Designed miniproteins, single chains, continued (5). Designs and how they scored, part 87

Each design is a single chain, and the fold is of that chain. pLDDT is the mean over its residues in the fold that is shown.

## One batch from the design tools (miniprotein)

Design m19014
Fold by ESMFold2-Fast:
Order: C-alpha cells, then sequence, then structure tokens
Structure m19014 (fold): chain A 85 residues (1-85)
C-alpha cells in the first residue's frame, strides 16, 4: 500500500483537534509531529502545543494536537472516518 498521510481536523469540546494518521514508521511519525506542531503554532503562535501519539486498531499511528479554536477557522463537526481508527 502506498504510504500516505491522512490529515483530519475537527472541533472537540470547543477546541481544534488536528490529526495525522500514518504508518508506524518512526521517521514518518516524527515528520507528522513536526508538521502538526508547525501548523498548530501558525494557528496559535502564543500557545504551547503538546503533540500526542497513539496507535489505532487499524495498525495506523495517530499523531494529534489540540489547541484553542482560532477565531478565523471553522471546521465541519464530523469525526474521522472509521477506516482511520
Amino acid sequence: MPEKLFFYARLVDGELELSVYTSSDPKVVEEAKELLLGMARALAPDEEVEISVSKMPTGLTKVSARLPRPELVDVFEDGPPEFLE
């Protein structure tokens, strides 16, 4: 299967959750962490953002960041597709 990054954004309890689902390769996970940290800091530059990493039942790794909802950003209130979790 071609290696892909699946990017997903949603609102959770009034906060913005940015998530990347990818392979469990440590190098790809580190790249996904840097990508999310860069995006989160661009959206909320004065906030400290923590990246969390979890393994999904599908064998994918979920890399996620939560940050305060930016005033200029709206997202649809749908969860990630079941095939990513």
Scores: mean pLDDT 69

Design m19015
Fold by ESMFold2-Fast:
Structure m19015 (fold): chain A 64 residues (1-64)
Amino acid sequence: SPEEREILMEEIRAFVDAMNAHVAALRAAGQPLTRQSILDAVDLGSDAAKKKRKELLEEQKKKS
């Protein structure tokens, strides 16, 4: 549905934003980007996407 597509797009944005924020924080701190730090960034992105989906579903429930 159009609503499900919109939720998915917001999940993707949350994922990318969280990954970029983590990488930017490491670079600002002068810390090296290792394979593990990239995997950690992916995990943070995944968690942010799950949180965003839950928030959007709750907001839709309140509006209906």
Scores: mean pLDDT 83

Design m19016
Fold by ESMFold2-Fast:
Structure m19016 (fold): chain A 83 residues (1-83)
Amino acid sequence: GADLVAEVVRQAALAGYRTGGKEMAAHNAGIAARSALEDLGATPEQAEEGAKLVRDAVNQATSPEEMAKRAGEAARKAAEKAL
């Protein structure tokens, strides 16, 4: 459920950061959030709203650890709201 979505998004943010910094962290975390939410039964619209929240959370962070934590929290909230 929501905790699994949070963990997948957290890992995607960290992997993205290693390849291209904050921009790639936001991009990869957003894609992971959209895919994970859709897999749980969210509509494409709900999944894209979740992806936006995750990208915004990454962009507000200043360290890769904070990017991962904030992305995961945003993804969990999106899953709880959509499902």
Scores: mean pLDDT 86

Design m19017
Fold by ESMFold2-Fast:
Structure m19017 (fold): chain A 86 residues (1-86)
Amino acid sequence: LKEEVHKAGLRAIAAKIVASLAASVLGDQTYLDKANEAIKYVDKAEEALQRGDLETAKEYIKKANELIDETIALVNRDQAAVDAAL
């Protein structure tokens, strides 16, 4: 589970980098806001692990991964709009 939290954290950082580039090009912070929300869930999972609450940590990691996947999907889906704005 600690390894899963660590991997989710790395994925969240990667998603934020991609989202930040999309936000800077289009001037829309929505992608970055969603990536930041994923990071918050990773932080909550780490706190739950420190308390020994494995179930809560698993739920937060699941939510973080869902938000990461959603962020990446939104960036990819909106790629045509970003490309058109350039």
Scores: mean pLDDT 74

Design m19018
Fold by ESMFold2-Fast:
Structure m19018 (fold): chain A 106 residues (1-106)
Amino acid sequence: SMSLLEELRELVERLLETKSPEEALEALKRAGMAALREAEDKEVILRLIGIILRIIGALFDLPNLSEEEARREVRHLADLFLDAARSLSDKAQQAAIDVLREALEK
């Protein structure tokens, strides 16, 4: 059976394949915020806040990037998010999964 972390990775990969850089970053931001609401560990909370702030910065910079640069930045931030997700509780991972599923249905 697929673990929550494996499902989260699969949803992130589908997001990167099917959505624009802006749509992918907005979905990752919302997923990170949902995970943050369920996070209890201080170090995990601080790491998620850092990633969310970097995603917000990337969204502001996006209009000044080429398509290739935008795709590389989205990939990099997605990888940071997935690395942080390994430290999330099942409840926080599920909250992120629910947001990413909704984003993929649009």
Scores: mean pLDDT 88

Design m19019
Fold by ESMFold2-Fast:
Structure m19019 (fold): chain A 103 residues (1-103)
Amino acid sequence: MEARRVRDDLIAGGMPEAAAEALQRALERAVEELRRWAAEHGVEGPIGVAARPVEETPTETVYEVRASLMADGRLVAEASLRLVLDREGRILEESPVEVRELP
């Protein structure tokens, strides 16, 4: 993943720099944990990433950050975390990364 590119794309879309950097770091953590899970389970494949706002208030935005592992043309596992940012892009809460195997 080109970490700097994701950050720069978010800033170009109007996101504050601090928020874009926080989301970039969260995406990198999700990918790292999912790659660790993949190595432990002998799974190889591409990882897709997404970050989306799931809740917005006047003072904060809650993001769901997700990495998804594909193998043999199907989704096999996901890593996710919750990130809460204030209006200035400061981190208020960051959950542990949870890796879930899919059936």
Scores: mean pLDDT 79

Design m19020
Fold by ESMFold2-Fast:
Structure m19020 (fold): chain A 60 residues (1-60)
Amino acid sequence: SLYEEGYRIGRHLARNGVSPEAIEEAVRRVAEAQGLSQEDVDALADGARAGALEEYERRR
């Protein structure tokens, strides 16, 4: 699913030190630029934020 794809992207970027806010914004912008529907943009961005936050929580 797009949420799961976003989740993997978010975790990967967070492991490399990118903030959850920057990850969500970047993923949303890229998805919008690719012409995805609002539902698909939201799924990717929500997944990316969730993945990033989980990575940061586990590293605290």
Scores: mean pLDDT 84

Design m19021
Fold by ESMFold2-Fast:
Structure m19021 (fold): chain A 56 residues (1-56)
Amino acid sequence: SMEERKERLIARLQRLWGLTDEQIALVRKILDEASTNPGFAIIVRHLEEQARLAEG
């Protein structure tokens, strides 16, 4: 589901960038607000691809 993809993405970004709990809360808030955007699925897919590339 999109909710599962969002949570997995948040966890991956936390690991990759060493985000604090406050920064993770902000990322979650932004993603939640952006979920009403018609491009949200494309944005999530793009971030997933960027995370994959950064992970090796």
Scores: mean pLDDT 82

Design m19022
Fold by ESMFold2-Fast:
Structure m19022 (fold): chain A 66 residues (1-66)
Amino acid sequence: MSPLVKEIQKELEEIGEHIRDTLTPEELEAYKKYLEETKARLETMSKEEQERILEGIKKQKEELLK
């Protein structure tokens, strides 16, 4: 697995932990499926696209941690 994909997954998992207690069981299962599907999709992307996605996720996480 690409190091960038690992970093993206880690950032998404950290976001998931922050919102986990606010999610219904159905939403939590949907989020887990989203993580698996996103991982597969990210592996097909270029490094430049993966880096752009990582920047976007980091910005989203920063807003959540305000």
Scores: mean pLDDT 76

Design m19023
Fold by ESMFold2-Fast:
Structure m19023 (fold): chain A 80 residues (1-80)
Amino acid sequence: SVEEMAKLSVEEMKEKIDEKMEEISKIKDKEKRLEEIRKFRLEVGEALQKALEEGRITPEEVEELAKHIHEKINEIEEKE
């Protein structure tokens, strides 16, 4: 959930992103896989916004995590 993710450390968020992206990569239907990526990306975005507003994370760490999820999404989309 957004609330759970927002309380994690940067390292824990990366691990959660990796775990969820690996799970999504196993979805055989491309359309369903892309929809799950979209949903998860929105959840991560909301969690990062909340963590930033509460002072738990820096703008630099937000950029790092955003880059990390973007790289994972690209890996899944280029799997073909």
Scores: mean pLDDT 80

Design m19024
Fold by ESMFold2-Fast:
Structure m19024 (fold): chain A 107 residues (1-107)
Amino acid sequence: MSELIKEAIEIGKQNPELVEKVRELLKDKDFSEEEYYIIAGAIILFNLDLDDPYVQAFIQALERPEDFISAAYPYLVLTLGDKEVAGKLLQRDLKENIDPKTKKFKK
């Protein structure tokens, strides 16, 4: 997991346009530059669609950027390291468990 965080930071640094979109989405959060890199890099690592309202709700619900990697990690284990398939499974479960209107988990 620690190595995934480092990989996400490196990918985030290489994708400044996505980092800017993440900052705009998270205006209410006072994250550090490195923390925005973790979120942006994780979006790329797991091939998530930032324009998806369920993905936006998930990212906005994060108290810590590392919680993104923690939420995705079980899917990565299930897919034997296939990050793209892990991302698809995560997005599926977000769609079933998050209300896009309230941006909260379904009761």
Scores: mean pLDDT 77

Design m19025
Fold by ESMFold2-Fast:
Structure m19025 (fold): chain A 82 residues (1-82)
Amino acid sequence: MMSEEEILEEMDRLVEEAARAAEEGTEEAVERAEEAVERARKLVEEAKKANVKEEVLLRLELLLMSIVASLVVGKRRLEKKK
């Protein structure tokens, strides 16, 4: 099982991946952001099962929200391309 530090490092990586969707607004970047959201959701679920500290879980949930927000921005940019 991943340590809390390893989970946080992976989440930071996923935040960077998803941020590219918001920046680029391309189909490819949005697809990678969708994969990042799925991975992040699984990591949060694993952290809950591992009974990580409440403060760590809160940080993970905030990072997940950031990843989802980046995906939403990326999708909106892609949708509005004419």
Scores: mean pLDDT 82

Design m19026
Fold by ESMFold2-Fast:
Structure m19026 (fold): chain A 70 residues (1-70)
Amino acid sequence: AAARRAAYEARMQEEVENIKTAAKESLDKMEEELKRFRQLVEEALADPATRDVALYYGSQAAKIYAEAKK
């Protein structure tokens, strides 16, 4: 359980960095990365052990998108 949670946390953290990098290039690229990230979030939300991790990183990605859109 702990190892699986840590793996999801690390993957989501890397995806957030990928979204930040894509946001510097273009909104279209950022939206493509967000679409891939959304699938990871949905997978993690299905497991109660990783739900809080999914909610936290999902919120971070949403903030990055909102800031880049302005």
Scores: mean pLDDT 77

Design m19027
Fold by ESMFold2-Fast:
Structure m19027 (fold): chain A 97 residues (1-97)
Amino acid sequence: MEEEQKEAEEKAKEYAKRIEEAARRLREMAEEAKRLGLDPEVIERLERAARSAEQAAKNARLQAEKGTRTGEIAARSNAELVEGMLELAEREFARAL
């Protein structure tokens, strides 16, 4: 159905935006950890989380631009992954302070 496809496209774009926002927050935490001189292992884990989230954001945007239902499913999966990474990163950053 065309309405269902339009809803899928809109949802994919919303997921892409949310992933981009979460990726930005992860990057900000990684850079702050470097500025504060936190443990190298903590910095490395936050940096990996930021890089993974940034890649997920790029993938979600590409899929949203295709306007497919498959793109929505991919964007949703990436949003769930990035939200989990953000939660873990926030906990790790707080413990390192």
Scores: mean pLDDT 80

Design m19028
Fold by ESMFold2-Fast:
Structure m19028 (fold): chain A 63 residues (1-63)
Amino acid sequence: SLYEKISAAMRKVREIAAELGKSVDELLADEELLKKHLSEEEYNLLMQARENPDELVREYLAS
């Protein structure tokens, strides 16, 4: 489902943020780092989730 794909992409964002010593919010604000570490599909899914911020925020807070 779309939620499973967004959840997987968000988990990867959390892993990258932890590895880089950054917060998730800091990494999400850095499009260059996101594009470097995420696939085009994963990046596009996160951008689509930003059009529905409730879903992105809910995934972030539900972790």
Scores: mean pLDDT 73

Design m19029
Fold by ESMFold2-Fast:
Structure m19029 (fold): chain A 100 residues (1-100)
Amino acid sequence: SSTRQLLAENQQLYEQLAPEDQELLEELARELEEELKKLELNEEELRYALEKTLEMLKEVLEMLLAGRPREEVERFFREKKEEMLKEIEKLKKEEEEKKK
């Protein structure tokens, strides 16, 4: 999956997760990918989205390895996802204004 490709540089840490935590990480990443797919991202917006997705997934992975509760991890991811989507929307509006 694209989730595994995004986590390739952190594969060793990912493999240390419990199976249920691996499933959670893959589920969260899939939901984010589905939301991003609904947006018509240009090259710059896609680059930003991929960079932020990697950053978020790495932090979720570290939280899970630290034994943080599932509810805390899900809340963190939701908040970061909302922040990222708002920034993408802002970038799209700025790009449209720049194009005259």
Scores: mean pLDDT 77

Design m19030
Fold by ESMFold2-Fast:
Structure m19030 (fold): chain A 95 residues (1-95)
Amino acid sequence: SMEERAFRLASRAGSLYTGAESSKDPEVAQKLREEGKKLEEEARSLAPEDRRDEIVRRGRREGSSLNLDIASDLHEIAGDDELAKKLREEAEKAR
């Protein structure tokens, strides 16, 4: 459904924002924030108007919880192997 797709995009955006905050490189952090904003905008466009804020907010909160899939996306987008590795280790520790 469009709601499920919006939630998944918002979750990825939340993960990218967390990755940006964890990055030591300001340029990498900026790239992650811009990609996150793009995904969040797409999520808002897909979400039903009456539930848009709820879906996007909940998705972003879920995405802020790191997992192994998110670390792979961060590596692909930012090209930052060290950041991706640290986030994978953090996700495993939170498990």
Scores: mean pLDDT 72

Design m19031
Fold by ESMFold2-Fast:
Structure m19031 (fold): chain A 85 residues (1-85)
Amino acid sequence: MTWTFTLVLEAESDDPEAEARRVEEGIEALRRAGAPEWLVEAFEEIAEKLRKGYRRVEVRLEVRATVKDGVVHYEVTSKEIRTER
């Protein structure tokens, strides 16, 4: 069984450094919860752009999920990043 879905992650803040710290705390929680690597990487991209001083960051991912023998396998088929200052 295979699914394709689009995930859009947005961060917007007048204090991008403070928001980057909050996103980094969220990344740590996601890693502890066993979140898939592609999801962690998407949040890391957001934190990196916020640390560069961008006030708005959007990460758009197209993801294919396949289930084999009760295990879910993810493939990121498209990634787009948009930023504003």
Scores: mean pLDDT 84

Design m19032
Fold by ESMFold2-Fast:
Structure m19032 (fold): chain A 116 residues (1-116)
Amino acid sequence: HMTAEEYLEKGRDLLENQSNPLKLDEAEEYFKKAIELDPTNVEAYLYLAIVYLIKGDFKKADETLKKAEEIMKKNNIKISRETYLRYRSPLLFYARLAGDEELIKKIEELFKKYIE
């Protein structure tokens, strides 16, 4: 049986290989399983938000980012500079492509508040 980290790694690999739309659904399920095994896994929420943005589900992306912020706030979790750099560019790219200025501001505020 796979660990939360193994599910996160499999989802990340599928997301980075975006040649097949069906792989987005598989990546989504791996990130959800990572969250089930470790509900404080902020990276799994950030990847899940990226998946939702790529799929055009801005409501689920917004809800997922709000959940990530809630978890970071309640558990006093800060993200490393490496984690920040990994997620900032994809999240902002897809949010800008969507033209969702509220989501862009939320992403920028999230990283500004929770960088260690």
Scores: mean pLDDT 79

Design m19033
Fold by ESMFold2-Fast:
Structure m19033 (fold): chain A 96 residues (1-96)
Amino acid sequence: SEEEEFLKDFKEALLKLIKDSDPEKRVQTVENLIKLTKSKDKGVRLAAVQALIEALFDDDPEVREKAIEGLKEASKDSDPEVRKLAQEGLKLIEER
């Protein structure tokens, strides 16, 4: 559907932003992703959570710390699919 195509393009744009060469811009991107996890649109929240999971493996400790914070908040989401995705992301950092 057009909505599914939009969400795929939106997710790809978010993933591109989180890979910016400037770590300060990546911190700002993660802060914006945390705001997007509070969107009324479930697809937008899922896309933001996926991008936050990518940010867990960033070279910059501040980017990683804020991504963990955002995923902890998303793990409390009203939608079970959003909660499960955030919880699965958090589990990745428990495996050392």
Scores: mean pLDDT 86

Design m19034
Fold by ESMFold2-Fast:
Structure m19034 (fold): chain A 96 residues (1-96)
Amino acid sequence: MEKELEEGEKEAKELIEYLKKNNSEEDYEELKKLIREFVEKAMEYAETGDEKAGEEARKVQEEINELIAKKKYNEEQRRALSALYSLEVKKLLEEK
């Protein structure tokens, strides 16, 4: 478990570095902010059942999808996004 977690974190960091290199600083920070907002609202919805939180999570995910489409992300960039989601989930869980 601990070794698997360490391997996952290393792969996530490498994927995040790939995203940073293939995006402008502004685009990367915007993407990171949107993903954090999505994770926060999705977790709030999962814990409370608040339909407003679920609705806000859907809207943020739509903005993320529009940004990805606008930037024409390839398969590797989409995999790197998964790593960024996982990192933001981990950070939020550590803050609880």
Scores: mean pLDDT 75

Design m19035
Fold by ESMFold2-Fast:
Structure m19035 (fold): chain A 70 residues (1-70)
Amino acid sequence: GNESLLSEETKEFLKKLNIDISKFSKETLIAIDKLYKEDKERAEKLAAALGESLTLELLQSLVPDIDLSP
């Protein structure tokens, strides 16, 4: 399932925020996982603010200094 695309740390982080990972595309999940590995604080802040509204395009626009492409 989609959970296999995420590290355990990223899955735990999203679950703590009550975010349903099934709402995301594969590309968005990979981008969230990459951002969490590169910058945990920024990933946590953006996920808390936007939750399930996060898309790859929105996330990349908010973190232009990190390449989130698959």
Scores: mean pLDDT 79

Design m19036
Fold by ESMFold2-Fast:
Structure m19036 (fold): chain A 93 residues (1-93)
Amino acid sequence: MMERLREIARRYAELLMALIREALAKDPSLREDAQKLIESAKKILKEEGIEIPEEASEKEIIEKALLIKLEKASEEEREHIERMLKKIEEELA
């Protein structure tokens, strides 16, 4: 169901944004790498013909790009991503 894919994308985006914020707080020189990640997400949306609103947050851009990737992924890949997210969330808790 689409609800499952949206939840995976949301969790992935939240985790990724949290890790980016922690990394940038520790080392501001990583800002360029963070920007490249956002630009990669924007490229995914553009390739799918999705117009990015000018005021869209970085989290929203990443979440939408992840949802597109998850929709195109096999069930095996989706299960692998869910398992990895759960493991990372458990290790960081």
Scores: mean pLDDT 77

Design m19037
Fold by ESMFold2-Fast:
Order: C-alpha cells, then structure tokens, then sequence
Structure m19037 (fold): chain A 58 residues (1-58)
C-alpha cells in the first residue's frame, strides 16, 4: 500500500538502504560507515520518498 511503501522507503533511507548509501560506500574518500549512513539518509530519502509518493499517488 501507499502508506506502507512510504514508511518502508523512509526507513530504508534512514538505515542506509538507499542508493545514496551505495554511492558513498563505493567512494575512495568515504570508507566511514557513519558517512555512508548520513548520505543514504539525505539522498536515499529523497529518491525513496519520491518513489513511494509516486506509487501512493496512483
């Protein structure tokens, strides 16, 4: 459902499940899990939130 998808997307981003987390993780500059988690929260939430909203809007 839309609400479950939105909740899951937010949680995934916060827990580093987003694409932003993967990007930071592959960086030669950021080998710090803390930095990867922060990037996932910011970038992943935006992307995941938009995806969840698109699904919910249908």
Amino acid sequence: SAEAAARGARRAAAEGGGAAGAMVGTSDYWKNPKDATEAARKGGDGEAGAEAAARGGA
Scores: mean pLDDT 50

Design m19038
Fold by ESMFold2-Fast:
Structure m19038 (fold): chain A 97 residues (1-97)
Amino acid sequence: GDDMPDEETERRAAELIERTAERIAELVREGAPAERLAEVAEELRRELRELGFSEEAIEQALDVALLEAARRVLGEEASVEELRRLVEEIRERIREG
């Protein structure tokens, strides 16, 4: 991999983030256990590390994935406060797994 993410690597990361968001939203809707959410989050972290992203960038990417997952669960009309609350709930469950 390159020492810094190029435009193609950034595009690949965006696709991974989107797929992770879709997967997390599905698991949340299904009432899946914390271990399943933790597994999906860790897969994203691993793949982004393999692409050469920093730990700070990886955590930022996970935050983006969780916010997008919350939007998919609650819908596009959801308030910022409702999105924030669901993101924190998902983050806590990932921490438990």
Scores: mean pLDDT 83

Design m19039
Fold by ESMFold2-Fast:
Structure m19039 (fold): chain A 77 residues (1-77)
Amino acid sequence: AEAALRHLEEAIEAIKNGDGDEALRHLQLALSAAVDEGAPQEAIEYLQKAIEAIKNGDYDEALEHAEKARELLREHA
């Protein structure tokens, strides 16, 4: 889960900075890497929820989902 975690950390920073375009890009890269790395389905679901929240402009919800995904990815690293 090394590549997925790196992209996710970049996405979390972008969310905190209010940069939705950068956050969306890094979340999509994190999701792709998580799938390729065989991450747990729960982590993939939280990444998808974070992407949806960004698309809806719900940055607080996006941050919560992204942080949960990061926790799950770290448990399986």
Scores: mean pLDDT 85

Design m19040
Fold by ESMFold2-Fast:
Structure m19040 (fold): chain A 59 residues (1-59)
Amino acid sequence: SLAEQEAKLRELTRRGIDLLNAGAPDAEIDAVLAQIRENTVTPRAERSLAILEHLRAQR
């Protein structure tokens, strides 16, 4: 359902932010980004993905 996709997006987005803040390797961040792309297809997911990709690129 859409609600399940949004819940999963929130979980993965939190994980991505936590990894960025912890200084995790790019490979771990990229794995989370891949999970977002694979599991969510909403405009909100696209925006969250773009923000996380931008933050990763700024490292």
Scores: mean pLDDT 80

Design m19041
Fold by ESMFold2-Fast:
Structure m19041 (fold): chain A 59 residues (1-59)
Amino acid sequence: SKEKVEKIREQGEKVKEAWAAAGIDFSVEVEEVSEDKALVTLVVQGERLEFEIDLSKLT
């Protein structure tokens, strides 16, 4: 669902703002792989983490 992906992006931006205030570099990328799955890429202090989330669980 595009709406669920956008909601995740919005949360990521809020976390980015909070962590930036603490001097922590943070970014998030979200790619919809299917209607029920998205790939999330986090970059925290230069470390890259990728994981798949089940969008059906976010209902």
Scores: mean pLDDT 76

Design m19042
Fold by ESMFold2-Fast:
Structure m19042 (fold): chain A 64 residues (1-64)
Amino acid sequence: MEEVVIVEVGPTEEEAMEKAEKAAKEKIAELRAQGYVARVKSSSVEKLEDGNYKATVTLEVEKA
């Protein structure tokens, strides 16, 4: 079982999460085209010291 971690940063929680979700969907589509099964395992968002937000989406990847 392999994991792919996607990290995106934005000035708001919403923008950071939207970027991460979009990147995750694109990565899932890419992996499926390569014959893998990929799904979202977890997602989180945190406020950074500089006032930006960091969104993290972890994908679980399996050989189909």
Scores: mean pLDDT 83

Design m19043
Fold by ESMFold2-Fast:
Structure m19043 (fold): chain A 88 residues (1-88)
Amino acid sequence: GVFKELLGETTVEKEIKKGEEVTVSVTVERDPTGGKATVRVYQLTKDGKVVLVKEEVVEARKGDVITATFTATEDAVAVTAVVYTEVE
């Protein structure tokens, strides 16, 4: 199967209100295989639900800072952004 290699992760623990604009940034710690990385951003809601709010495939290299902005769909207590590359 396709392996997912973690290239970067950040978690921001803060009280986020529904409708708030949130910006999160993740540094790419290693060069992705094939020069492409998948960025996924999740919000953790106050009731313990994890919600995917953004997913993008971007060209990336080690040292790049990937920034994602989204509007919170529910009240949340944390935002996690992860950057992966796929290796076969």
Scores: mean pLDDT 81

Design m19044
Fold by ESMFold2-Fast:
Structure m19044 (fold): chain A 67 residues (1-67)
Amino acid sequence: ALPSMQELQVEALELLLEGKSPEEVVAELKRRYPGMTEEQVEAVRALAAAASQLSEEERRALLELLR
C-alpha cells in the first residue's frame, strides 16, 4: 500500500536527519514505494530540497510538527 503524503514527508525528513542528500532521499523512497506517482515524487523532492537548507534542529521541529 502507498503511504499518505504526510507519511512520505515524515520518512523524507527522517532520511535527511540520517545524513542522506535530497537526491538519496528521493531514490530511497522510490525504492521503498515504486508505486509513487510523478506528483508525489516531485512533492517529496521539493520538500527534501527545502528541508536540506534547514538546520538539524529546524528539521527535527518540522518532523515533530508533521507527525
Scores: mean pLDDT 80

Design m19045
Fold by ESMFold2-Fast:
Structure m19045 (fold): chain A 88 residues (1-88)
Amino acid sequence: MLSKEELLKLSWSELKDYILSLLPKEYHEEVREAFRFLSGPAAKEKVIEIYFESKDAKEFVEKLKALGEEELERAMELLVAGVDVATK
């Protein structure tokens, strides 16, 4: 497995692909769904922390899903708050 330093050198897209390559095929769908709700440098750092805190693939997937649910909930809260529509 790659070290924290090696993971930090990866782009967000490379990190997502690498993590998917580490997991059994059965987890790929759930992990891909979680990644859809994660964005930016903060998400990358959180995913790396979860990776190092997890004992195995199952624990990692469970923690990643929880993170994805938290970020989805935050995104939904922002939508419900009624932001003024500023799209071109």
Scores: mean pLDDT 71

Design m19046
Fold by ESMFold2-Fast:
Structure m19046 (fold): chain A 95 residues (1-95)
Amino acid sequence: NIQQGNQLRDLGLQYYNQGNYQLAADYFSQSAGLFRDAQDYRSAADSMRRAGDSYYLLGRLTQARSSYIAASTFYRLAGDTDSSREMLDRARQLR
């Protein structure tokens, strides 16, 4: 459901701006799932990228890498090969 995906993304952004990166990551991940189910792969990718950024700021590098890899897959499904490659490069840098 795109409407619910937008609501959860907006909550993720709110918590991210408050420095609550754990809740931000949780809401962005849920938002990405809803966008994926709606086949809005661009929005799913953007939400998963933001989940990766949130995990990175928490120092959870394994979760950040996994989120960037998922975002890469969604960007590829959206036809955005450049953003897909950027996410894979970001994931590789987190070792």
Scores: mean pLDDT 91

Design m19047
Fold by ESMFold2-Fast:
Structure m19047 (fold): chain A 76 residues (1-76)
Amino acid sequence: SEHLNLAMEHAALAYRSKDVEEAREHTEKAIEYADLTVKQYSGGVGYVARLVASQAYNIYRIKELEAARRERAERE
């Protein structure tokens, strides 16, 4: 549960981050703590940890895409 709580905290920080690199760092930590949770727990807790990791990764990908779109717009 400690690792799952840390995974959820870092996923939330990734979501709230306005900086893409900061979001990436928090996403990497969310995935790391989620993986540790999966190694300790079977069933529902492991499933939730995998969902948290997937959510954090998808949020980061969206932020990365939006940052790239803003950068491209500034050049045109």
Scores: mean pLDDT 83

Design m19048
Fold by ESMFold2-Fast:
Structure m19048 (fold): chain A 95 residues (1-95)
Amino acid sequence: MEEFERDLLRGIAILAGIISPKVADKLLEKYKDQVSEEEYLEMAREAIDAAITRAEKSPNKEVALEIYKDALEVARKYGLEDSQKRAEELIKKLE
């Protein structure tokens, strides 16, 4: 994949993550065989972190909790330990 296409995919993955961690996951699965494993995991991490950061700013705590739980599920799928820990801590604070 060319650098421009990779940068575009990364940006789109972040925007998808802001919508939903599961939307980002679905997008990234489509391109997983076209990027290195390291690049794929980095894109997944950035998308999930963007979703969590957006949810932290949400005035609706129920919506934020749902996003944190979805982010935790996707982070576990990709083995993103730091993102998993972040989501778990935020879930615990709201429960």
Scores: mean pLDDT 81

